# Ledger of designs, part 7: designed miniproteins, single chains, continued (3)

Each design is a single chain, and the fold is of that chain. pLDDT is the mean over its residues in the fold that is shown.

## One batch from the design tools (miniprotein)

Design m8212
Fold by ESMFold2-Fast:
Structure m8212 (fold): chain A 90 residues (1-90)
Amino acid sequence: KKEEILKNIILTLRDTVERLRRSPDKEAAVREAIATLENMIKIAEKYGLKEAVDILRKGLEEVRRAFAAGDPEGAIQAIEKTIEELEKLL
């Protein structure tokens, strides 16, 4: 069950990257990505995925930094890096 939850988090983040790439409003899309990451952290915490929580929190910090800099490409790269680190837990 924990592996299924982790896979769902990874799929949600992949969808978030695709939406961010396709969005005409990059600022709004990055803001939505931040909200998605915050929700994924809550899910990971609920199911005791400690290592996933640590990875997601670091990813969220990087996305927030990119948002403050007006850098949607940096936000995409931060989420993709987060996905790679989460996949190592599978």
Scores: mean pLDDT 90

Design m8213
Fold by ESMFold2-Fast:
Structure m8213 (fold): chain A 73 residues (1-73)
Amino acid sequence: MARVRLIVTASPAGATVFIDGVSIGTTPLDKEVELPEGAHDLVLEKAGYQRVAREIEVKDGERVEVSATLTAA
């Protein structure tokens, strides 16, 4: 398992953050998370907005930052 600092921001705020389909919180988010090393799917969901999908790469001790502007659906 890799321990990473995950920072996720979105405009507007209040998007739910999913890693590999598991909800981990809402934006703005700044948390240490434990994940297997390698690639993971990060998804942002907010009612009335289009889903945002990103691939993230995690390595032990690294900082992962994701920023997104959400588009109205």
Scores: mean pLDDT 84

Design m8214
Fold by ESMFold2-Fast:
Structure m8214 (fold): chain A 65 residues (1-65)
Amino acid sequence: MRKEAVALAALQIRAIGLGARVTVTAEGDRYRITLEHESEEARREAAKLAEEFGKKLGNAEITVR
């Protein structure tokens, strides 16, 4: 729980740093996270974040669009 909360906060901070819009939905013990940006370059960086943090978050679905 604590490690997961730290990873979720770090993902949000880094995504906001890219200018991305972050939507997080918590459903019991799982998360649905959407990262949105109009720039294709920023979406590529968001996809790297999704790969990195998808491995750190135990039960999360991360989508980039």
Scores: mean pLDDT 76

Design m8215
Fold by ESMFold2-Fast:
Structure m8215 (fold): chain A 68 residues (1-68)
Amino acid sequence: ASIEKTVKEAIEAVLKKQVGINDNFFELGGDSSSSVIVVQAAKDLGKELKLEDVFKLRTVQGVIDKIS
């Protein structure tokens, strides 16, 4: 619950828009620079997330599931 909320809020802050849990991060305007910020947010939560995982998973839910 807290991890899901924190990751979703981090993605919304980076993209400066509301995101749905099933939305594609890159279709929302995400890029390599914003992906690095998402990776850093996961590290700040004590979770391992690689830049390649963001590119592979592509969705908000996929990122949350990877670090949960």
Scores: mean pLDDT 77

Design m8216
Fold by ESMFold2-Fast:
Formats: C-alpha cells, sequence, structure tokens
Structure m8216 (fold): chain A 67 residues (1-67)
C-alpha cells in the first residue's frame, strides 16, 4: 500500500490512516468496487465509502499529472 496516498485519503475524508490503507488495498484489488460494497467490507457508511473512492481517484490522477 502507498503510505503517502493513504495519509492524504485519511486527511481529506476524515477516516483513520488504517481505514484508508484498507480501502486503497480493496480499490487496487477491484477498481470497480461500489461504494456500498466498500462500506460493507470496511464497516463504514456508504457515504464515507463514496468520499474515499472520489478522493482516491482524484489524488491518483493528481499524482499522475505531477510526473
Amino acid sequence: VDEELAEKVAKETGVSVETAKKAIKLLKEDPRISARELAEKLGISEETAERIIQTYSSLEAQLKKEQ
């Protein structure tokens, strides 16, 4: 897991770094995972899972642009 990416996701979404790391791992294993499925796997709300997905996608796109 990319630790720096997990820290940024945690900061933007308000979840713990550990929860962000688990979410990023799940998103890397299944990039098509829904907010509902992610919420069920992490034991968080669907709204929080949606924010994590949006934040992860945004940060990953930013990292790719800053190359």
Scores: mean pLDDT 78

Design m8217
Fold by ESMFold2-Fast:
Structure m8217 (fold): chain A 118 residues (1-118)
Amino acid sequence: LDDEKLSLLQKLESLKNEKDLKELLLKILEILGQAPEEFFRELLLYAIRILYERNNLDIPDSALAEPTDENVIKALEEMSKKFPEFKEVFEILKKAIEEKKNLPEAAKKALELLKKLI
């Protein structure tokens, strides 16, 4: 389980060189959709940090905080403000956390929506 978490974090880190924001987000959602639910919040906050760093933006405190539902929801709300073109994707993830739904399945749903936002 710890080895699986490390492998997923390394996959997210490998995406730091992706130049296209939409392609980066697609690959992030693919990784999150394959993640065990217990690691999802930590992996999502790490992915949000990558998205901020990639765009030369200051990382918000919510994305650096402990991976609680409250902090993840706040980080997703801040992402919706910075990347309004992907707001619907972040809203799917936020709603899944608020409603205590299966989070990897929510990431798969968000991935399918993002593919259509071309």
Scores: mean pLDDT 81

Design m8218
Fold by ESMFold2-Fast:
Structure m8218 (fold): chain A 94 residues (1-94)
Amino acid sequence: SAEAERLLRKGTIYLSAALIYHSEAKKLFATSKEKQKEGEKLGELSIRYAEEAIRLFREAAALDPSLKDRAETGIKTAERVKEETEKAIAEAKK
């Protein structure tokens, strides 16, 4: 459906943002202790965007089974980004 395709596209936009903020957070954590707080903020933003992407992909797949494979690929990528970002934040706080 047009609505399912719209949700899939919106999920992809949120996933792209999550990947960008994940990369930026990791760079800040690698730079210095003074940048740690900034990195944590970007990492938390990455996690929120990844969670929104997962929600949108699940909705798209529920509305249109023909989008299931594309949605599942997006969900797996978003879950991986979320997990890696959570670990990076935890490691930076040590």
Scores: mean pLDDT 90

Design m8219
Fold by ESMFold2-Fast:
Structure m8219 (fold): chain A 95 residues (1-95)
Amino acid sequence: MAKEILERLQELAAETGEAIAARDAERLRRLAEEVEELAEEVEDEEIKEKLLEIARLLRELARALEAGDEAAIARLSAEISERLIELGDYLKSLM
């Protein structure tokens, strides 16, 4: 479980960066849905909560892209990166 989630988070980080570069808000929403689906498969409440927070931030980032809010895009992108690192470190601590 932890290893599979970690691999998905690494893919998610790359795909989020690509979506931002492409200004693709719909791709960010699809990524948020994928993260929400992953959270439903997880029994660990802390991992589930962290995944749902990442999904929420991805949806906020999609709205910021549509609004052309460069300050919000920069802030949300940084926050998502920090949350992905924190969750990755937590998952590694369980292995």
Scores: mean pLDDT 84

Design m8220
Fold by ESMFold2-Fast:
Parts: C-alpha cells; sequence; structure tokens
Structure m8220 (fold): chain A 68 residues (1-68)
C-alpha cells in the first residue's frame, strides 16, 4: 500500500485537477498513473508513477491556461 503521505499528496493533486476543470482525458491519465503507483512493487516503480502524475498535471495546467 502507498505511504499515507504519498497517498494524501496524490489525492490532493487529483482533487485539485478536478476542481480546476482539467479535461477528462488528462484526469484519466493521472488516474492510470495513480493506479500504477498503488500497484508498484519497487521504490523505482513508485517514484516513476509519482513523477508521471506530476508531469501530466503540470502539462494539463499549462494547456488549461493556454485555452483562456
Amino acid sequence: SLPPEVRAMLDAVLDTARELGVPEEDLKRIEEHYARARAAKTPEELDRAVQEIADVFVEAMRRLEAER
């Protein structure tokens, strides 16, 4: 299972993305990487999944700003 601190951070990212109106396709990608983080068998897999969540979120936010 995910460390409580990591889970809280990822839940906050997903909640913030939904609140800010990030498109469903980007939300789905974040949720897919979140599922990978939960299923991670090594520290390296966990770190990669968390980094991919961050990258998708940042790119989605940048795109959302550009659409205004």
Scores: mean pLDDT 80

Design m8221
Fold by ESMFold2-Fast:
Structure m8221 (fold): chain A 75 residues (1-75)
Amino acid sequence: SHVEKALEALKAGDIEAAKKALEELKEEMSRLPDPLLSALGQRGAEEAIEALEAGDIEGAKRSVRGLEQILRLSE
């Protein structure tokens, strides 16, 4: 999953792979049928990308955990 790819890349310190996975997660969140979950997911993905670009790996990981919960709620 894109969540697993993002977490593995963050754990490895692979910023380029992490950013790509987070951009793919943002696209996935934009396609959620629930408009509230879609909006929350897109914001969470943007926050994760911003944290990553700022070098805040722990912040990026926290945002990705939030995205994982949103995906679980989308069913």
Scores: mean pLDDT 84

Design m8222
Fold by ESMFold2-Fast:
Structure m8222 (fold): chain A 118 residues (1-118)
Amino acid sequence: SLAAAIAQLREFKAWILEQLREIVRMVEEGAPREELLARIYEMLAQLVEREGAILAANADAPAEVLALIRDFFGTAATGLVRIRDLIENRDVTPAELQAIVEETEAEMDALLARLEAL
């Protein structure tokens, strides 16, 4: 059902934001670049698995709902890739990463609002 899909995406949002905030904390604590990148690659792998599970659980949903689920995971992936690319290319500040976390959360909230309006 649409309500079940929304609940699953809210749980995913809570998980991904916790993971992103952990990356910010690791940067604040001076974690090595290799450790930061390893964490991000693990998050990207788990994102692919979680997207597949939620899409499978909602396979009978209307095409519009499935598209919004994909957009939601695409938003999370874009945020992770932006953080990865910054870490790979230079030293980053916690404030720069926090800005990406806040933008990612806002985009996810907009997609949840679109689903709730269906």
Scores: mean pLDDT 90

Design m8223
Fold by ESMFold2-Fast:
Structure m8223 (fold): chain A 60 residues (1-60)
Amino acid sequence: SDTDANLQAAAEAARAEYGDRLPDLRARGEAGDVDAARMYQMISEGGPGLRRSAERARQE
């Protein structure tokens, strides 16, 4: 399996630029902000669960 250097570089750049904002993005995602959950997922591999939780909270 080949990991594209561009995808890895983009993920690293996002973590470097949004590292201080990750707790804010996670908190907003858990509060039902689907856009914040999506951004957190793009930066972190653990985001799929957070996105699902945010979508459920938004519908409720």
Scores: mean pLDDT 63

Design m8224
Fold by ESMFold2-Fast:
Structure m8224 (fold): chain A 108 residues (1-108)
Amino acid sequence: MEGLKAFLEELEKYGISERVAAPLAVYLQLRLYVKGVYKGELADAPDEVRIAAALERVAGRDPREVIEEVIRELSEKLGLSEVETARELATTIAYLVESHPELVELLT
């Protein structure tokens, strides 16, 4: 719950809703590659496959529940605090919203 709170506080600074953030969080988790530490399930897959998988995993779910699961799993796998993971994830989502609006359209 502390990680989710930190994530939502960061998102508010950028004017991004939970409904937009949830599929982007899943997409980033699937894409993430940290050499020798973590490899997302679809790190080597085409973007179209990651987008489809992210949409399927969010469909019919509470955006906050999805975000909380992503923060928990990434913090555990990366050995970071949930608050640190949440802030980094929110900042990366903000960057994607600004730099890749086409990706946001496909995920919302």
Scores: mean pLDDT 84

Design m8225
Fold by ESMFold2-Fast:
Structure m8225 (fold): chain A 90 residues (1-90)
Amino acid sequence: SEAEKILKEIKELIDKINELMKKALASTDPEERRALIEEIKELIEKAKELINEGIKVEKDKSKLLELSKLGFVVLGAAGEADLIERQIRQ
């Protein structure tokens, strides 16, 4: 279904966000960390847009619940990215 395609794309974006976040946390180079955080923020915005698209087209309650849970995961990633960005600015 269309919603299953959207769910798969969101999960792939979250996997990429997690990989880049791991690299940002391991990096000691402020410029590398800034570049990684910028990429993470772009992926987060794309994931938010796909979640909103999924919610509009999905009618199944269990899939809507899964989309909502993924929304909280993305919100958590956004908060973590903001914390790392604040650390770079200090």
Scores: mean pLDDT 84

Design m8226
Fold by ESMFold2-Fast:
Parts: structure tokens; sequence; C-alpha cells
Structure m8226 (fold): chain A 74 residues (1-74)
């Protein structure tokens, strides 16, 4: 279901942000990329409306990750 996919991806992005806070930038980037790939694969099994919701979620989570990455580099 969409809810299960969103919950799993949220946990992956939370883990990526934790890795950034620990200075483990390469590992954080890897986890974030794995989350994006997983979301992209899940889209093919979803309705058009659920695909739009998943895409919006992925865009938001990546924006938050990129913001956190910029803050760590300062």
Amino acid sequence: SLDEVLAELEEMFEEAKRLLEEGRIEEADKVAKQAIQKGSLAMRKLSAEDQAKLQAFLDEQMAEFEKALREVKE
C-alpha cells in the first residue's frame, strides 16, 4: 500500500539524516539514493493519484536532505 511505502521511505530518510549528523556523508548519500530508487520502483504498482503523492513525498524528503547536507558542510 502507499502508506506502507511512505512509512518505509520515511524511516530510510530519517536514517540518512542521522548519518549526516554523525558526519557520515557518503553513507547518508547512499541511503538517500536507495530510498529514491525504492520509491521509483514502487510507483509502477500505484494508481496515478498515489504516484503523485509518492512523488511529492520524495521531492519533499530530498529537499530536506539537501538542506541538512548544506548545513553540515558549513
Scores: mean pLDDT 84

Design m8227
Fold by ESMFold2-Fast:
Structure m8227 (fold): chain A 95 residues (1-95)
Amino acid sequence: KWDEIEKEAIEEARKYLREKLKELGFSPERTDRIVELAEEVAKKILEALRTFLNMDEAVRFQVKALKELSGEEQKIVAEALKYFYDKFLERLKAA
């Protein structure tokens, strides 16, 4: 059930991040890019945790991806990733 829990947590976090960016007046194009970057970071970190492989690569990708964002965008993405991990852990504990 890991893949199911991951998919549901990512979907909830995507909705959270999109709504927050929309409230802050970000364009649809910039919103899509930020959401794409955050989703890829989350997926790579979880895959590394699940497989016990490529953790250093996943961390380096996160650092590189976040550097493409402004300081304000980085803070928003960090909050969304925290929300994602909290939801993922909540679902994992319930399973």
Scores: mean pLDDT 79

Design m8228
Fold by ESMFold2-Fast:
Structure m8228 (fold): chain A 75 residues (1-75)
Amino acid sequence: SAQEKREEAARKAAEAAQQISGASGASIYSVLQQAIENPELTPEEMVKKVKEEVELSPEAEKKVREYAEKINEAL
């Protein structure tokens, strides 16, 4: 169901917030939640929105991209 897909995507967003070091977890979670509400957002657009809120190291940016792709796949 759409609800189950949103719940899975929300879990991925929460995991990203906990696993990505060197950035504000709350900001990462907030942006990824916005992506769940807007399923037309690409992983690249999700990464761009996170970068507008927090400064990401190259390693953190890669992890955000990986989670954005997982969220997009879940939706």
Scores: mean pLDDT 73

Design m8229
Fold by ESMFold2-Fast:
Structure m8229 (fold): chain A 87 residues (1-87)
Amino acid sequence: EVPELSEEQVEEAIELLEEFLKNFVPKTPSEQAFKEGLEHFLEKLKKASFEEKKRMVQELISFLEVYSKTYPEGSPVVKLYEKLKEI
């Protein structure tokens, strides 16, 4: 069974993403593309239904599990994944 996210957990995920985007300064074209993709994702997430929000957050966590492995420990992307997976 996949644990079902609560409304409070979804709201916490949104707050974590907003904080990350405020502080994240891209240093490469791929990081800039990631930031732009995440900004688009967040806008869609805020407007989605609760069922769609749960699916989107779970998909993001799964994506970041793989993507964060391309970064060194302690990087902003790794820290975002660590915070999101503990929701």
Scores: mean pLDDT 82

Design m8230
Fold by ESMFold2-Fast:
Structure m8230 (fold): chain A 55 residues (1-55)
Amino acid sequence: SMLDKYIESALKLAEEMLAAGVPKEVVLHAMTQLAKKEFPEHFEEIKEAIEKLLA
């Protein structure tokens, strides 16, 4: 689905940000803002996926 592809891309971007030295807090905030804009009805699911990556 478009949501699954978005989550895949979001997790890849989050990993790239972490590799570049961006703090986990900043990564979570930035990715959450993007998710809320792109998939407002599914932002909680996307946020949970990102939080699991950052754990």
Scores: mean pLDDT 82

Design m8231
Fold by ESMFold2-Fast:
Structure m8231 (fold): chain A 68 residues (1-68)
Amino acid sequence: MELLEEARKRLEEASKLPVDEVWEVTQKILDEVREKYPDDPQLFREATRLAGEAYDRAVRKEREERLK
């Protein structure tokens, strides 16, 4: 089982979406990690890091598109 790899793929696909949609995807991933692996704080930290990086990229892209 590789939740982090699946999360990475989902976040990459979500990077094409608006920032609010990316945020929703990040929350779903974090909720799944908490629900399925509550005893793995390292997995949760890594998922949080990936989610934060994806959201940051989406925010930056959104800003660039608005400043056309």
Scores: mean pLDDT 76

Design m8232
Fold by ESMFold2-Fast:
Structure m8232 (fold): chain A 98 residues (1-98)
Amino acid sequence: MSENERRIQIMKELTNFMTKVQKIAQENLDDAKIAKIRAIMRAFLREFTRMIAKNASVSDIIALMDRFVARLKPYVDDEVAKKIDKLLADLKKKLEKI
């Protein structure tokens, strides 16, 4: 796989993950918690964009995803946290195959 194809595939998987997290938040949380999650998502997207510009490794991207999920956990219930952890585990498996 070329470096550009690898970056495109990583971006696609991350976009899919973020979309699923937003959907879970919208279906399970109140407006105030959704606003906090959106703020965290915006901060994460800015950091992710900087990492892509620096040609970050898959390991560095996975570490950023772990930090992102950890930042979400104080704003979500245990059941929502478990759903997000499942999505993160699936994302890590997909990224490791790239």
Scores: mean pLDDT 81

Design m8233
Fold by ESMFold2-Fast:
Structure m8233 (fold): chain A 81 residues (1-81)
Amino acid sequence: SELEKLIEIIREAIEKNLSLEEVKEKIREALGEGIADVTIRQLEALVQSFGDVKKALEELLRELERNLELKKKAEEKKKEE
């Protein structure tokens, strides 16, 4: 899952105190160009809003984990009757 790969990248970026440029590069390498560009733009907007790369990454991680949980709950509710 691209969402799970992205969560892992953001988590490592927080733990290793990566720069915004390093995080963008890892996102581009792991995800297809279209999805990478959208995600990078969202991250840049969060950095501008919070004024701190680590805080922006922590907020992005929370949003991504919430989206993953919602997807898992939708799959668990699969009705095959």
Scores: mean pLDDT 78

Design m8234
Fold by ESMFold2-Fast:
Structure m8234 (fold): chain A 106 residues (1-106)
Amino acid sequence: MEEAIQALIEAARKLAETVRRALEEGKISEIDAGVLELEAAVLIVSSENMLKNKRLPSEEEVENYERMSERYAEQAKKSKDPELSKALEALSEALRELARAGREAL
């Protein structure tokens, strides 16, 4: 569980860094960059809170992680920037692994 949460934090941080670079290079719109940076920040804060409190994800959070994983996987396929695509795929995988670990704990 802790390893899956840490992997999600790392993937979200990498996405934020990659989005910032893509914005500087003109490869993503300011609106799309803002949305992804906000989503990454929310995932980092919520995951750090979960680690601090040694809390397991709820059934609702697990279902949300599964939906988010699928959404980021589709966004990765549509991304024209290979580094942004890789960061989105990594975030999708981290969310899927956390959802799986959460389901095993329920």
Scores: mean pLDDT 86

Design m8235
Fold by ESMFold2-Fast:
Structure m8235 (fold): chain A 91 residues (1-91)
Amino acid sequence: LKKLEERLKAAIDAGDWETARRIASLAYAMAIGFEKAGDLETAYALLRIIVEHYVPALEARGETEEAQWIRDLYARVLEKLGKKEEAEKLR
């Protein structure tokens, strides 16, 4: 996870949007897979990285619909983990 976060952040900071999208898309797909498998902690860790680094970049680009899809999945995982207060903040 640390290398994935480092690579995503580096791509965003460099303006390499193609690489950033590819990394975020992979992490998002993995998070869905882990959630379905019941590994909520790994799903949470992957989604936290995307929400912290990729979602703000999406919003800056006007891609608000994709940002909402990511937040919705993150909120669902947070609720399943009992972190309802954190989930409510994502809206």
Scores: mean pLDDT 82

Design m8236
Fold by ESMFold2-Fast:
Structure m8236 (fold): chain A 119 residues (1-119)
Amino acid sequence: DLEKEVEELKEKLEELKEELEKAKKAGNGDLAEELELTLKFAEKAIEAYEKKNFEEFEKIKEEALAELLTRRAIKAIREGKIEEALREAERKIEELGLSEELKEKIKKKIEEEIERLKK
């Protein structure tokens, strides 16, 4: 039930906005950035659904999943869990059935973060 999924997303949107304000007040820039990105994707997905552009809705959903997966991997890499982050990213990419283009984008961002840590 896609309509129910969108209604739940709208309810979660208000909660995410409150969490974003709390993160900003607490000076948690990483959490604030992740929440802001999640809100942006959620708003775009809702707009696509309301326009009955289901192809765009699926594309936004896939791009959101790829970006969130990338951010989770980068966080784990920064915590020194490089091998765990790489294994988790590979597993999630396969489970989600992401496009080859998105797989390459995720891999590139992860490799760039690993290179930054070597400096």
Scores: mean pLDDT 78

Design m8237
Fold by ESMFold2-Fast:
Order: C-alpha cells, then structure tokens, then sequence
Structure m8237 (fold): chain A 113 residues (1-113)
C-alpha cells in the first residue's frame, strides 16, 4: 500500500472520530482523535515533499499542537482550536514552499474522504 494513501485514510478516519467526539462532548476521545489526525498529517507531508526544512517546520507545528492537546486540563474547545490552527499552518506552509506536494496531499485526501 502506498504510504500517502494509508496516511490519508488514517487522517480522514481520525478527523471523523474527532468530529463525533466533539458532538458527544467526549474530551478524551477528542484528544486521541486530534493527536492521531496530526500524526497522520505529518506522515502525509513526509510522503509528498523532499524539503527537509519544510518537513522539520511541519513536524514542529504538529508536535507543539500535540503537546497543547495532551495537557491534562485541555478542554474540547482547546483541542479543536489547537488542531485547526496546526492543520491551517501546515497547509499554508505547503502552499507557500511546495505547492506540488500540497496538490498530491489534497488529491490523496479527496480520494480518502
């Protein structure tokens, strides 16, 4: 199985679980789903770009968001916000520095969703 396709599927499934957890008010499920989604997004980025500096910056964004989400007192709103901010930053960096990689990542996500 292609690494990008598998990571895209895991991202889509994690985002679905995150939305379901937010709707049900399950904070622990929301945290786990958001962390899984960010890890899958990081794997997708590594599959589509060869720019080591871009990979490093995106890994840092994902890791900082995971740390924020993993905080014992983090609310569902904080989990949602941290995930949304990290995903937005990652997509923006790809668009700016490797638009061809972003195209491949979006194509994989559209196929998985």
Amino acid sequence: MEELEEAARRFAEAVKRLNEAIQSGDTEAAKQAAIDALRALREMVEAVTKDPKLIEEIQKIADEAIERISRPGATIDEVREAFAQAATKIFSLLAKHDPEALEKLVEALNRAL
Scores: mean pLDDT 87

Design m8238
Fold by ESMFold2-Fast:
Structure m8238 (fold): chain A 77 residues (1-77)
Amino acid sequence: SLRDRLLLVGETMREMGWTPEEMAEYVHSLVPDAPLEELRRFFERALRVFDENRDSIPEHLREAAREMAEALREALG
């Protein structure tokens, strides 16, 4: 669902310690055709939905977020 995707992205951002701006700039650097402003708004929504649902995030989404964060750290070097 959209909610699950937003929760996954928000948890991943928190695992990375990144702001929506930092995540948007990183993704924009990999996919220049994705507008920076739209990416920023998407990641701001993801972080807000995560913060509003922090105590009720399903364990499988937390696990997926940890895997995504690990993959991102590997990609950064």
Scores: mean pLDDT 83

Design m8239
Fold by ESMFold2-Fast:
Structure m8239 (fold): chain A 70 residues (1-70)
Amino acid sequence: MEERLRRMAEAKALTDLSAREQAIYGMHRAGFSYEEIAKKLNISVATVRKTLKRVDELVERELRKIREQL
């Protein structure tokens, strides 16, 4: 149950992200470091960190909403 709720929250959060933000999140999930992601996408490490923090906040927000509906 928890795993399904988490996947649903992730899917919903990802719909609010740009293609670049989704790519950053996907690479991080695959085990790439912030530095590797920054190099591959030609962006700053600071941008990678801010993007991942934003994604985590969106996922947690969606999880809270789902749990409140249960």
Scores: mean pLDDT 77

Design m8240
Fold by ESMFold2-Fast:
Structure m8240 (fold): chain A 64 residues (1-64)
Amino acid sequence: SKREKIIEAIKKLPLTDEQKQAIIDAINSVGDASLEEIIEAIKKLPGLTDEQIRAIINAIRKAY
């Protein structure tokens, strides 16, 4: 599924396990979501740098 591909892409990023889990939880919380809804959920997460957010969004877009 697209969700499984997105989660696998997130797991490959140079992030902490806690950051990865927070991102996965945010993606799961939006349910049947558009790409834009997933991106907005990620942008609202605390504790990520702008560079990390950019890398996460790029990974999601490639997997979607």
Scores: mean pLDDT 81

Design m8241
Fold by ESMFold2-Fast:
Structure m8241 (fold): chain A 81 residues (1-81)
Amino acid sequence: MMLSEEEALERLLEVVEEGERTGDVEAMRKRIEEIMAQMSPEVRAKVLGEALDWMLERKASGELQRAVLDLALEAQLAEKA
């Protein structure tokens, strides 16, 4: 089943909050990748961007921000390949 943009964002923010709480960046990346696999490329880029904005507003750790940014960049670059 494909996730809607709203459902994907909700699940992604939940995973990011858990990663921020536990500090487990690797587990967070894996869960985000699982969520991304259920989204179209356009939705991935948008949802990851919204999650990054949310993290920046909350001043999340630089390691978590970098992990989400890397995933967002990978999603954008995959469209060009």
Scores: mean pLDDT 74

Design m8242
Fold by ESMFold2-Fast:
Structure m8242 (fold): chain A 96 residues (1-96)
Amino acid sequence: SAIELLEKAIEYVKKAIEYLKKGDVEKAIEYLERALRLIEEARRLAPEYSKELTEAMSLINQAIAYARAGDVEKALELLEKALEKLKKILEKLKEE
C-alpha cells in the first residue's frame, strides 16, 4: 500500500540523516536513493498526492546534490523539510 511505502521511505530518510551526522555520506545517499524508489511507487498507488510526493522527491534530490558537494548542513535542512512533507502526506492517507 502507499501507506506502507511512505512509512518505509520515512524510515530510510531518517537513517540517511543519521549517516550524514556521522559523516557517512555514501551510506546516507544509498538510503535516500532507496527512499526515492519507494516514493515513486507511492506516487503510482496514490496519484492524488503526486504533486506533494514530487515536491518531497525534489527536496531529497537537492539534499543528495548538497551532500555530494560536502554541504552536509544544507543537505540536513532539506531532508528535515522532506520528512515533514512526507509525514503530512502519510497522515492524510491514514485519514482516508
Scores: mean pLDDT 90

Design m8243
Fold by ESMFold2-Fast:
Structure m8243 (fold): chain A 56 residues (1-56)
Amino acid sequence: SALEEAFRTFDFDGDGVISPAELPNLERVTGVRLSAEQRRRGVDFAEFQRIVASAR
């Protein structure tokens, strides 16, 4: 799906988590502000789906 393809694009390591280094780019693309805690630990696919669902 397009959502899974997008997640894979941000998940460069393929470990199932978008690294903290890539999260600023995710915020810019989606327009969704992440919490400080999410920025420290990264974002998994479930969190990514929630972020995309909240995008304007």
Scores: mean pLDDT 76

Design m8244
Fold by ESMFold2-Fast:
Structure m8244 (fold): chain A 71 residues (1-71)
Amino acid sequence: MEEARKRVEEIARRLVELTKGDPDVAQAAGAALSDLEEGVELFRKVAEKHPQYADAIREAAEELERILKEL
């Protein structure tokens, strides 16, 4: 659905902005736009690597997982 894709794009963009364009976060965001399930998994791994942003990244991953379950 176009609406689901737009929600994913907004969440991904918000997280990239929050992390100041961190390359791991940007890569996970790109993955989520192509394969949402893979993107969620990558975000969870990135959260473990970046403890300063872990809570925000995990919250975003949970939002993306909710979207995935709605598809």
Scores: mean pLDDT 78

Design m8245
Fold by ESMFold2-Fast:
Structure m8245 (fold): chain A 84 residues (1-84)
Amino acid sequence: KKKLIEELKELRKELKDKDPKSAAFLDELIKLVEEGLVDLSKVESLIKQLKKIIANGGDPFPLLQKSLLELGTEEAFKRLKEHL
């Protein structure tokens, strides 16, 4: 849990100026991880995929949209969709 939160914070910093929309999604996802409202194994998988996309200069936002329904609870879906 702690390691995933730190990795998400690092990704958010990288995206803040380049992609504020994806950064806002990651900010809400960090809160949901802290609250225990998301599947940590799905978050770990998402982080790995995001790192690859960002390292290659790709747009992370389509992956975030696709992962929305898989990340956790109905509450998590409701809160994350507001940043799409």
Scores: mean pLDDT 76

